# Ledger of designs, part 39: designed miniproteins, single chains, continued (5)

Each design is a single chain, and the fold is of that chain. pLDDT is the mean over its residues in the fold that is shown.

## One batch from the design tools (miniprotein)

Design m17332
Fold by ESMFold2-Fast:
Structure m17332 (fold): chain A 97 residues (1-97)
Amino acid sequence: EVATLRSIAEKLKSDDLLKKLDEAVAANDATAVVKVAIEIGDVAEEKGNLDLADEAYSAGFSYAVENNVDTDLVDELLKKLNDVSVKVLKNAVDKVT
């Protein structure tokens, strides 16, 4: 999950997100890692990279569940994931006639 989030932040060319992720991991702060995952997804969505946003939110959700992070953050990730997934599906439909 952390490797996936790092890869997405690198694809977004965001040194700030990479630094935040590395700092959260170094602090062994699972909640901070999940918050950075949400931020990575939000930045990807803002840039129109819906596939990267979906991947970031999905990785953050998996990490949150595995590390027993607060249910409120899990719920936030699930809502963001569902919203982005719907947008990805609509884009796919537009490409096939």
Scores: mean pLDDT 79

Design m17333
Fold by ESMFold2-Fast:
Structure m17333 (fold): chain A 77 residues (1-77)
Amino acid sequence: MKVVVGSTNGGRGARLAGDKYGKPVSVGDDVDSGIANHKRSGSEVVAIGAPDKARAEEMAREAAKRLGADEVVVLDL
């Protein structure tokens, strides 16, 4: 299962994703870094931090499309 979590706070978003899914999380500050870190680690969960909610939604949608994600979550933190 591949999950993408976009958030307005990358550190808190990654922690919440790890807690919710109980799986290793790859972190990125943008779509390309998130996907690169996912490919390097083989993690099923990708957390992407953004400066605002609209950007978090855009990046989460793009990453989910590129990865073929099963679930997409956006967190306004």
Scores: mean pLDDT 82

Design m17334
Fold by ESMFold2-Fast:
Structure m17334 (fold): chain A 113 residues (1-113)
Amino acid sequence: DKADKGNKVQSLLTEIEGIIQEMLRLAEEHNLPDVVKKLLQEALALVQKARDAVASGDYDTALALLTEFEDVLESAYTLVNLVAPKEVREQVKKLVDQMVQKVREAKNLLQEL
């Protein structure tokens, strides 16, 4: 049961990592400011650390890292909405909406572990 929940969290974190990589690709393609790219790189590092924490059974650390991830992502998203063209903002919104759902599910599962 705990192993099944841990595996689901790992799967969700892998999907979140993929979404951040897609956001980084959009930021690169549309030449967004370096500060946006740096925040997305920081968010990527946090989710990778959270995956390592889950793999080691350190669910409290994973939960804390995921909370930091949400703060960094919110900062990145705020800047995207200020500087990016409308078409890029609409694409990023879809990615953020998907990611928020996955983060919520991962945090709920981590709290049960």
Scores: mean pLDDT 89

Design m17335
Fold by ESMFold2-Fast:
Structure m17335 (fold): chain A 81 residues (1-81)
Amino acid sequence: LEEAIRLLREAAEAALKGDIEKAAKLAGEAVYLYLKNYEGFSDDEAKAVAKQVEDKLLSIKDPKKLAESLRISAEELEKIL
């Protein structure tokens, strides 16, 4: 869980710097780890969902909104830690 939170915070920082591709990739990795370790998804299922999230984030054109969403997601995960 700590690793997924860390990746989401790094993704938010990347988005804030305008690096949407890095932000999407890091967020996808966070989703993969969360689903596999906490939700019991299979490796293939977790990868499929992570890829869908990555593709969706790459379509977002506002870096500030993306960064805010990623920061909020990290804070929500920290509350369940």
Scores: mean pLDDT 78

Design m17336
Fold by ESMFold2-Fast:
Structure m17336 (fold): chain A 87 residues (1-87)
Amino acid sequence: GAVQVTMPKEVKVKEGEDATITATASGPSSTFDIKWYLNGKLVKEAKNSTSLTLTIKNAKKEDEGIYRALATDADGSGAVAETKLIV
């Protein structure tokens, strides 16, 4: 089976609210390295995990954008997913 990453395509919050986005990895491996990127910059990572939650506290319009999650397994196989955050 292939590595897959699942997360919502869009998250909407009001300015001043917390935004929570969870990336879930699945595939033939039991654990994955998961990395979160905003505009090509690494913002959060976890090793040996099946999920990683990114929490944006006190969301502002500057936090709007495309957040990308990359999951890789021990064999080097990976998948990506993207979420649009709207504030």
Scores: mean pLDDT 83

Design m17337
Fold by ESMFold2-Fast:
Structure m17337 (fold): chain A 84 residues (1-84)
Amino acid sequence: DVEELLKKMLEEEKRLAELVEELRDAPLEEQKERLREFFKSSGLFLRAQYEASQALEAKDFARLEELQEKYAEIGRQLEALLEA
């Protein structure tokens, strides 16, 4: 149950990281739509979707990388909880 959810979240974090790198050279409108659809389908990162959309609009890739690291940290913390 929780372990399955954690694995899905880790896969989504990995896909988000790949998407962020993929979007670095894409047009701004495509960047916003691709990221928006990702978060819309995931349903787990609503706030991050909003923050990422604003970062893309500002072409603030440093902030996008920060959000990527935030997801990675969440995944690591969830893994630690499963090990406990």
Scores: mean pLDDT 64

Design m17338
Fold by ESMFold2-Fast:
Structure m17338 (fold): chain A 87 residues (1-87)
Amino acid sequence: MSREEEEKKLREEVEKELEELFKKQGYSEEEKEVMRKLAEVALKILLENRDASDEELEALLAEAQKEPEVQELLKKFEEFRKRRLAK
C-alpha cells in the first residue's frame, strides 16, 4: 500500500468512527466540527510519525497542544464535555 492510499484509508476510517459516535451521542454541529478538527490534528501527527513509539507520539501530541489553534479547540471540547456531564 502506498503512503497516499494508507492516508486515504485512515482518513476514511476516522471519519466513519466520528459519524458513528455522532449518531450515538447526539452531538451538536459545533461539537462535531471541533471533534473533526482535533481528529485531523492527531491524524496528521500519526501519518507524519508512523514509526514513532507511543511515548514519542504522546510527546508530539503534547507539543501540538501548545499551538494556539489546537489550544482553542481543546478548550471548546472540554466546555462541551462539561456541559454533557452536567446533565
Scores: mean pLDDT 75

Design m17339
Fold by ESMFold2-Fast:
Structure m17339 (fold): chain A 69 residues (1-69)
Amino acid sequence: MSPAERVEELRERLMELMKNGKLTPRQAAVLSIELAAAEFGLQNPKMPESVVQAEVDRLEALIREVERG
């Protein structure tokens, strides 16, 4: 799975959390900002792959924490 495919999956998971009312307004804002940062990193050809992967991994961890709670 490419980093871009992972970001799209995480976007869908974030939308599902919003739809099901599982996010506070603050959580929705933070996760939306983190998603935008990951998407921007994917579009930057000078961004090291390790940094992009770390951003995607961090976004996934944050979404997983909300899904668990």
Scores: mean pLDDT 81

Design m17340
Fold by ESMFold2-Fast:
Structure m17340 (fold): chain A 84 residues (1-84)
Amino acid sequence: MELTEEQRELIKLMAEEAKKDPEVRKGLIKTALDPSADPETQALAALALGYMKDPEAVEAIRKLLESPDPLVQRAAREALEKIG
């Protein structure tokens, strides 16, 4: 995916906050799965979940692989790779 430096910093910050706070983690999962959110917003949320390497997020990220949006699909694939 084409990420700006600002987007990379946001992804890292979101992942760090989600590791510390279960409510932030829930918010990221909800945002990633929200079909009314912009594809870029869903992609960033998915990548943040991948960065935190949370097995609980795997199910949500796998759901994003079924997204009709290629940007969201690519983000989901990268996030799953980061989780392992």
Scores: mean pLDDT 77

Design m17341
Fold by ESMFold2-Fast:
Structure m17341 (fold): chain A 74 residues (1-74)
Amino acid sequence: SSLEETLKKLDELFKEGKEAIEAGDYEKFEEILNKLKALYTTFLHRTDDEEEKKKLVEKMNEIGKEIRELLAKA
């Protein structure tokens, strides 16, 4: 439910972030990165389910790795 919605929203924000990097729009990328961080931290503080936390952390680690790889190629 809320985890699934959060994971989908993280994916949507990551797609927007990739588009911003590819367009060279680093101001928009910064805004999206802040939104990703806010969504991530809000969910972590809201849930008491350790399995949900683990899935969210894993998703954010994957996103972070891909962002670093994209920025390294720029």
Scores: mean pLDDT 84

Design m17342
Fold by ESMFold2-Fast:
Structure m17342 (fold): chain A 76 residues (1-76)
Amino acid sequence: MEIEKKAEELKRLAEESFRGLLARNPDVPKEQVEKYIELLAEQVKEELIKAGASEEFAEKAAEELKERLREIAEEM
């Protein structure tokens, strides 16, 4: 339960950061956008592992975040 709340908080913060980056940089190439998605997902994974989450849980949360951020990129 605590780890699940932490994952949702980290994913929300990553979404906010990502939306802000795209809003400030509308001409950023798709390749750069994808690299940023990878970096944010990796950060969330590392944070969750440090918080005591299993590697499997952290990886799943990172993959879900990547899918969400790609959807956001397509909206903008």
Scores: mean pLDDT 83

Design m17343
Fold by ESMFold2-Fast:
Structure m17343 (fold): chain A 92 residues (1-92)
Amino acid sequence: MLSEKDLTLLQTVIGINLAGLIFDARLAGDSAREQQLIAVGKQVNTLLQQFYQAHQQGDYDQAKKLLEQMAKLLEPYDPVTAAYVREMIAKM
């Protein structure tokens, strides 16, 4: 089970790092990458909401699967944040 602090850090780290990547793509004028990152961010937010529901219900097997799906989505764009999500799975 993740602590409330771990849950807050998970959301914060994902949010800040994705926002940074979107901002960098926007500054570079790479509209295709910006739109890809926005789409990934929406998918990750959906998985994060499903993860919080599973975790709240004590369904840690489902919660781990959702975090693994999230890490796989992030890996091509942000391998550091993907690795961080996998570290959170290891704490559960």
Scores: mean pLDDT 87

Design m17344
Fold by ESMFold2-Fast:
Structure m17344 (fold): chain A 62 residues (1-62)
Amino acid sequence: MSPAEQVEEALRNLERQAPNLSPETALIGAELVKQMAREKTDPETAERLIARVDALAAEVRA
């Protein structure tokens, strides 16, 4: 898999597992995926993936 595909897969796994995780674990996962997106993908792809992670984090915090 490309680095972008790896980050997208990590995000998909986080999204699917989030309802079964503690809020603390889900938020740690969110920060890790955001870091991976910033480091491993192009800026446009990173911005798109980070927006999705931030939306998930907002749901977890609600």
Scores: mean pLDDT 81

Design m17345
Fold by ESMFold2-Fast:
Structure m17345 (fold): chain A 100 residues (1-100)
Amino acid sequence: SLTPGQKLAVLSIEVAGLVTQLRIAARKANDQKALELAERFGKELNEILLKYIRGEISGEEAIERMRALGEEVKAGLSDEQAALLDREMGIVIDLLRELE
């Protein structure tokens, strides 16, 4: 089984991938608001995951908070950027479930 530190490292790598994909899409669209939302989203996702790894919240509560944050961020994104966020968020959530 993975240690808490190893679980956080793996989840953080997937969040970094998610943020990178959103930043690439935002830069190609010349969308400064989407770029700022991608950076905020990555920071807040890592804060949720850190609380989960520390045992401060359950995995289900972490998933609920991540989904709520995703909906808030998507309100400021194009339909194509929102679909990309949903796909990449799904990878992070599936990985979190596999690590429980």
Scores: mean pLDDT 87

Design m17346
Fold by ESMFold2-Fast:
Structure m17346 (fold): chain A 83 residues (1-83)
Amino acid sequence: SKLIEEIKKVGQEAIDAIKAGDTVKYSKSIAKLVGLSILAIADDDKEAIETARKEMKKVNQTSVQNTTDQVKKQKLTEFLQSL
């Protein structure tokens, strides 16, 4: 369905924004993903709801991984600068 395709597209846009460090694009993509998720719930579109749940999970996992990688890079940089 068009709703499922849009949910997947917006989820990928959020992931791309995280990887690019584009906070504004990320915020806009998350707002759209939340809006589409609410629409799927209101319509009782079970397939769209499950798609939104999976896309949100991927976005959250990518965000956590990106934060972890940045913290590791910062700690390594601080260690090397202390030499």
Scores: mean pLDDT 84

Design m17347
Fold by ESMFold2-Fast:
Structure m17347 (fold): chain A 84 residues (1-84)
Amino acid sequence: MEELLKEKEPLVDEVAEEDLAILLEESGGDAEKVLEKAREIKERLLKYLETQAPQIKTEEQEVVREMMLKTAEKLVELAEELTE
């Protein structure tokens, strides 16, 4: 499982960068708005994953959950860099 997540980390970074570009386009280049949206996405995802935890049955489903969370975390990190 840990090895699978490490193999997927480059894909997580790529997806987060693509999501960041979309948020920048939608926000008209407003880095502060992008950061606000990225944080909202992460907070909603964390809340959703906690409430849905009992429905996760397979290792594949757990990997997907971790990838989703890591992508949201990376998106927030990238958005924070833009606000400098």
Scores: mean pLDDT 73

Design m17348
Fold by ESMFold2-Fast:
Structure m17348 (fold): chain A 97 residues (1-97)
Amino acid sequence: KVEEAKKLIEEGKKALEAGDYETAAEYFEKARDLLTEALGPKHPEVALAQALLGQAYLKLGDYEKAKKAFQEAIDAAPDSDIAKAAQAAIDYIEKLE
């Protein structure tokens, strides 16, 4: 449900601001799953949830999960501003490795 997923994204953003990165990732994972079920994997709302999930994993230092989430954000909405930001995040992580 898109409305439920939007609430989960807002709670995830709140957790991210508080430094509760594991809790943020859980909210964004649930939002991703709901949005993917409702809209399919190739939708801008799914791209946003995946990019936020990638950001939470990056804050946790889980670079492999972060890159995968950012790649899925690119796949969900290619040539979008979200996809460009996700690619920049992947490039940044690869530079850290």
Scores: mean pLDDT 87

Design m17349
Fold by ESMFold2-Fast:
Structure m17349 (fold): chain A 98 residues (1-98)
Amino acid sequence: IKEASKDAKSVLEIGVGSGTLSKVLLENEKLERYTGVDINPDVVKKAIENLKLEDVKESPLPGVTSGKYKGKPVTFRVMDGVKFLKEAYKEYDLVVID
């Protein structure tokens, strides 16, 4: 994961948990955008709080929250990770399943 993540410009994380791994991924200077997906809205809320995201906005689309981490675009989605991956897998350089 650490070696793969250092070269990734876009990352999808399925199963955000506490946001600890999300933070490690976002600290990579080469990373341009991050998307985290979790089925549990309370987990997503805590990850957003732990990451201290800037410019946090709820999307008009249900279950989507966007923000920035040190100027990098961050998106969280409350949905089934397998369903999201099926729709969006081509859009990410790295997929992490936690």
Scores: mean pLDDT 75

Design m17350
Fold by ESMFold2-Fast:
Formats: structure tokens, sequence, C-alpha cells
Structure m17350 (fold): chain A 86 residues (1-86)
């Protein structure tokens, strides 16, 4: 489930964010977005990259409404990367 995959990424990165340099965190954000797209396209060969990215963006925006401050920072970085890829 794409939503559960994204939620795990957000929680994991938010937990690591206090101990990671910003440059490392940004690198992990880029890697996780590419990994999510790759995994979803492998599972659903009829899907397009754009459809996966648009669905991910919808989920990220929904999660931001109830996020902690730490999670909100990670969500903003993930939203920025997804929008850059569209």
Amino acid sequence: DLRERIEKVVRGLAALSPVLPEEVLRTLIRHEVEEIVREELKKNPDWTREEVLKKALEILEELKKTASPEEAAILDMLIEEVERML
C-alpha cells in the first residue's frame, strides 16, 4: 500500500532528522522518492511515473494536515522533491 510505504518513510526520517546533517537528510529524501516510484511501477506496470507521483503528492498533502512539526518538515521536503519530478 503506497500510503503505508510513505507513512513509514516519513516516520523513519522524522526520527532520524535530529541526528542527521541537512545534506544527508536531503539525499535520503531524494533516494526514498526514487525508491517509492521504482517499487510502485514494478508492482503496477500499467501505471505511469506521473500517476505514481500525483498519488504520492495527494497522500503527502493529506498526512501534513495531522503531522507533528518534525514530520511536517520531512513532508515539506518530500512534497518539494515530488513536485520537482513532475
Scores: mean pLDDT 85

Design m17351
Fold by ESMFold2-Fast:
Structure m17351 (fold): chain A 97 residues (1-97)
Amino acid sequence: SLRERLERLERELRELQERRDELLKEIEKIDPQAPSRMTAVSIRGMSRGLSFDQILQDVRDTLLSMGIPEDIVDELVATTQRIRRLREEIRRLREEL
């Protein structure tokens, strides 16, 4: 049913949000300045009218330039993109309910 699909997606969203939070804590342990740099890059991108995917690319490039391992950065980007897609899918399903 539509409701069962929504509940499954909401559960997957919670699991991905927890994983993202774990990755962010790991990044902060590697470089304590990384969270503030990510925020600054995101705000700058939004003020310039960049798309979500362009902002994520700029965040990725910034974290790599700070010496954060590529595996962690790529997982953060992939997890963040999946969270966005799930939020959009959940919104669409709620509109049909």
Scores: mean pLDDT 89

Design m17352
Fold by ESMFold2-Fast:
Structure m17352 (fold): chain A 79 residues (1-79)
Amino acid sequence: SRDEELARLGEEVAEEQEAAVAEMAPRAEEAAAAGGGREDVAALLEEVVDLFLERAPDNPAAKEVAAAVRAALAAARAR
């Protein structure tokens, strides 16, 4: 039925989003840590994060990646 098809598609999308977060969060943290020592690079990373959230505001994956990048930048700046 269509309901079963929609449920399967929903699960597939959720799995893809979780996989994307698992892949992107460490990479975002690494990029933020590498750039976080320079204010110009930090500003660019914040702008990219804002664009990512603007494109997917209700996506928990986008929020998690944004939080990870911001945490890494804050840690780098607190050095």
Scores: mean pLDDT 65

Design m17353
Fold by ESMFold2-Fast:
Structure m17353 (fold): chain A 99 residues (1-99)
Amino acid sequence: SVEAKVAELQARHAALISQPLDTAEALYELLELLIEYLELVAGLPEEKAREIREAARRIARLQVEQPEDPEAQAEIERLVERILALTEEPVRRLREALE
């Protein structure tokens, strides 16, 4: 149920913020939690959520495999802009719902 999933996300958030957010793993868990909140509360479509997850994984891969490649850095910048564009409307709706 939606209620059970919201309770799960709230528990994960409480656990996550009780520790320093200074590892890549913690930051990725925060991103995944945000995506799941946007899907459940702000109506982020599954297809867009999938695109965001794929873009984030691609960014991580490029940073490890091609850290000094200018073309890879340009692709990372484009992927970040895409994530921001895909989340703009859902984040705006979430903000309005919390007010």
Scores: mean pLDDT 71

Design m17354
Fold by ESMFold2-Fast:
Structure m17354 (fold): chain A 77 residues (1-77)
Amino acid sequence: MSEEEFEAEVDLALAEMLLGLARVFYKQGKYDEAIELYKEARKLLEDIKARYPSLQARVDELIEETEKLIKEAEEKK
């Protein structure tokens, strides 16, 4: 594993962790907190996409899913 590969892996893990935490808030009815965390995860995913073009397809899929989750949480408010 190269240093760049390790950094990409850590950033992806952080994004996935933020998405997981957002789902916990969503399940508790804390939609504002869930939306905030989804938006933070989306920003991180967009940064990963810019820095690691080889991950673009996977990151684009995660961004699209995150945007759907934000919309669902907003509709629950």
Scores: mean pLDDT 82

Design m17355
Fold by ESMFold2-Fast:
Structure m17355 (fold): chain A 89 residues (1-89)
Amino acid sequence: MVTVKITATFEGEVGERTITYDVKVGDTITITIVNESDEDIKVTVTVTYPDGSTKTETKILKPGESFTLTITVTKENSTINVNITFEKV
């Protein structure tokens, strides 16, 4: 069992990031997104599991706020894709 920590920091550039992780059953992945800009941002995180299922979370982060999403791997050793979209509010 391994806990993987991922931190994505927004410093004022809007756009999209995609991250792929190799995972094992029993792993916990913690994704923390931090708004270190001086602007309100809308963050959308989409996680795609190996079976094609997705989990999507959306949050508006004020300057200095953070958002944490936790994922537990329960089915198989494989890869997950994490897509993070940043948009100004």
Scores: mean pLDDT 72

Design m17356
Fold by ESMFold2-Fast:
Order: sequence, then structure tokens, then C-alpha cells
Structure m17356 (fold): chain A 80 residues (1-80)
Amino acid sequence: MILSEEEVKERWKKAYEDILKNADEETIKRVQELADEIIKLMKEGKSFEEAVGEVAKKHGVTGRELQAARYLAFEKLEKE
């Protein structure tokens, strides 16, 4: 089944909210650092998915932390 872009973003948002409520300060800091690296790679000319893929590979991160970092990066880009 194909998810809409809104449904995909809602999943990332839920992962981010879960991390903020239930994770320790080190996990929250890591998610922020991952999001900042995604934004940096995009400013260097990479697409969002290329940036996310590089960050995931470099840090060995998947699942909830990666989804939270995707949402935070998207939120920060929308605030310009």
C-alpha cells in the first residue's frame, strides 16, 4: 500500500514526539545532531533522501531515531 506524503510525515512526527517524551538527554541530543547533519548535507547539494541515507549509513542508525531526525530536519527547513 502506498502511503501519502502526509501519512509518512505523521509517522516521523510520532517518532520525534515519542523520543522527546521517553528518551534520555543523550538520545535527544543524538537526534538533534543527526537532523543538523541532514540539513548540512542538503546545503551541500544533496537531496533530502540522499542526506538521510548518508547519515543513516555513517552513524549506523535506523528506526525511531532516524525517523525522529527526519522530522526535526524537515521542521527546521520549514522555519526559514
Scores: mean pLDDT 78

Design m17357
Fold by ESMFold2-Fast:
Order: C-alpha cells, then sequence, then structure tokens
Structure m17357 (fold): chain A 58 residues (1-58)
C-alpha cells in the first residue's frame, strides 16, 4: 500500500529533521523489510516527494 509507504518516508524525514537521500534510503529499506513491493515503494516515495515540492524520479 503506497499510503503506508508514504507514512514511512514522512516518519524517517521527521526523525532526521530533513528530507535527505539518507532518510529516503532508510525509509525505502524499511518498507522493503516490511514486505512492501518495489512498485509500492516507488509510488510511496513519489507521493512523498510531491508532498514536499521536490522533483520525482522518472
Amino acid sequence: DSEKVYQLFKEQAEKAGATTPESLQKAANEALNQGYSNDSVSEGVNRFLRSQGLPTST
């Protein structure tokens, strides 16, 4: 579920105090460890980046 992955990215960014490549990588690894698919992680990260006004991956 991309919404739950989005929440993981948000939580890791809050924990780090900023949206950084390291926080994005930690959130992606955590989502994969919890059994989310690569597609769900990709959608979740793009949703999070859009919410922050950052460019999404093509």
Scores: mean pLDDT 75

Design m17358
Fold by ESMFold2-Fast:
Structure m17358 (fold): chain A 92 residues (1-92)
Amino acid sequence: SNAAKREAEWRAWVLGRQSDEAQRERTLAHLEQMDALGAKRSEEFDKIVEMLKQAKKEGKVDELREYLKTVLGYSDRVIENIEAKVEIEEKK
């Protein structure tokens, strides 16, 4: 499936950028641009936002952070940005 291939490439891309601090910063800047351009990128963030909202209700935010970091390969900075978006959405 082309969708599954693109998902695998996306995850490998994020993971590869986390091996170097300068690459992580470039990845974050690129993600911000991709958020403006890509529906698929928005869909992945929406899913993580939903997971964070549920984790807050269950008191399992730390467990979700470890999952996002170890399984999905997100950096602490990306996770922090997603948490900030959840806080903004909860105010609306």
Scores: mean pLDDT 67

Design m17359
Fold by ESMFold2-Fast:
Structure m17359 (fold): chain A 100 residues (1-100)
Amino acid sequence: DPRLELLERLQELWDKLKNSKTPEESDAVLQQIIEVARELGEDALVQALLRYQKLVEEGKKKSLNEEEAEKKREELIEALVAFVDEMERLRRELERLKAR
């Protein structure tokens, strides 16, 4: 079952991301999650992840004052919540499929 295998791969990557301890490792895992999400046709997850990555990149580039950086941090947290919600939705789908 291609969808089941991709959902299992997505959950494996999500667990790897949660156990990641470096920004480099986290970025590599996020790229793999985006690729698997695209193969699944999960456009909402792909868009949430791309938004999260863009905000991380923008926040680290330069020339933001402390107030602007805090506002970007709030946007980043909102984007993170959105992608976590999509990951949890797909995890529940995987659990439902595996329970049957």
Scores: mean pLDDT 80

Design m17360
Fold by ESMFold2-Fast:
Structure m17360 (fold): chain A 57 residues (1-57)
Amino acid sequence: VTKEQIEKIINSGKVKTADEAIDAVLKEILKASRGQAERVIGRDTLDEIEEYVRSLI
């Protein structure tokens, strides 16, 4: 998951809240739910994605 991919999803205008943006990022990039994403990329990487998304919203 790259910062560019995250920014593209947020800038699409389809997400209104940080929670919606996090779910959209995980679904679009990883094809996974939040619970599945922890098993795919690990907790540390998931926390970094969530923190970055919240910093942009």
Scores: mean pLDDT 75

Design m17361
Fold by ESMFold2-Fast:
Structure m17361 (fold): chain A 81 residues (1-81)
Amino acid sequence: SNLERYYEALARAAERFIERHGEDAPETKENLEALRELIVEELERLVSPEVAEYFREAADAFLAGDEEKAKEAFEKLKEAL
């Protein structure tokens, strides 16, 4: 799915950004949270509120450093696509 590949590309880009700029940099977290909100709004508008919520759960868990919860939420997102 094009959407699945898009989310994989975003996750990889986020990991690369954190690697280069540091996960503890305040701007890194703020920028990732802003990006999350933009993607959630687009998913809610273009796909469905359910898919947007699964993405929000995955992104929130990732930003919180909860790797296990992030993986579970991401699998739910993939199943909904």
Scores: mean pLDDT 69

Design m17362
Fold by ESMFold2-Fast:
Structure m17362 (fold): chain A 72 residues (1-72)
Amino acid sequence: MPTPEEIKKEIKEIIKYVKENPDLSIDELQAYKDRLVEYLNLLKSLGVKDPKLEMEIGSTILYLSTKILLLK
């Protein structure tokens, strides 16, 4: 099982990659969105509280969801 620190590192890497790569495909956008949702749920299940990171995850999920919708 990954540690909370490892999960947070992976989340930050995904957010950075998504911000640096505006030309991702729908499949890639969906995959990163699903991974962020999975990691957010995992952090919550572990009782980890990080309001700033949760806000960044939420805004990134919204961004990805909107971009997927516009590309459909």
Scores: mean pLDDT 83

Design m17363
Fold by ESMFold2-Fast:
Structure m17363 (fold): chain A 80 residues (1-80)
Amino acid sequence: SLRDRAIDQIQGYIDYVREQSKTLDPESKGVYDEHIEELEKLLEELKKAKTDEEVEEILERFFRLNRETGERLEELARRR
């Protein structure tokens, strides 16, 4: 189902980011840790989703959070 594919996608991304965060500097690690917490909350909402429209809304929030986190990390990189 769309929901099951979305669960696999978000869970896989969380696992990937969690592993990457272990080798980062403290500021970047903090940003990733916050991002992981937000994504875990989305994953729990996704598991409760009953319609494709609810799944699509959660996926839109997932991609928005990823973009916002990327922008925060880019700003940190510019300060170095």
Scores: mean pLDDT 85

Design m17364
Fold by ESMFold2-Fast:
Structure m17364 (fold): chain A 68 residues (1-68)
Amino acid sequence: SPWENIAKRLKDTGRELIEQGNLDGARNVVLNLRDLARELREKGDFKTADYFQKIADELEKLIQEAES
C-alpha cells in the first residue's frame, strides 16, 4: 500500500527529529500525520486514518517524554 510507505517515512522522520532534539520539527510531522488522518476519515477510510492517528499519538508521547 502506498499509505504504508508514507506512514513509515513519516514515523522514521519524526523519530529521527526527536533523537536530534528537533522537537519543533517532530511536532510538524505529528501535525502532518493528524491532517492526513482527518482527510482519510472524511473520505471514509477509517482503517488507514486510525493507523496514521496511532503513529501521531506515539510520536506525541515521545515528544512529551523528551520535554519532561
Scores: mean pLDDT 87

Design m17365
Fold by ESMFold2-Fast:
Structure m17365 (fold): chain A 63 residues (1-63)
Amino acid sequence: GHHHSLSDAQLDAFAEVARQMRLSTRQIVAFVRAEGREAGMSEAEIERAVRRVLARLGLPVPA
């Protein structure tokens, strides 16, 4: 369908990839945003996904 939001499992997978690759906060934000946009997520869903991934990694959430 056209409505593909990232699941908790996908967010956990993104957090794991970021940890393995030692991505910076900026790189993580760019990565999640690109993936969310490719998946057809809304701006609000992308922002939520970014916050969840950063929280799982213990990184500061950008304002």
Scores: mean pLDDT 73

Design m17366
Fold by ESMFold2-Fast:
Structure m17366 (fold): chain A 59 residues (1-59)
Amino acid sequence: KKEEEDYKKVEEAARELAKLRPKPKIGPGGLAETLKVSKKIATRALRKLEKEGLVEVVE
């Protein structure tokens, strides 16, 4: 399903950013626009990674 694929794209992008910087500050809107995914899916994926301590979600 496209939603699952988009979710994985956001997760992979956030993990790559976390590899370059500890707990990078990521805006779900900006990342969603860059990856051509829904902001809702980007927010959901980033919130899960924030709960895992990998990223910090900013507005």
Scores: mean pLDDT 79

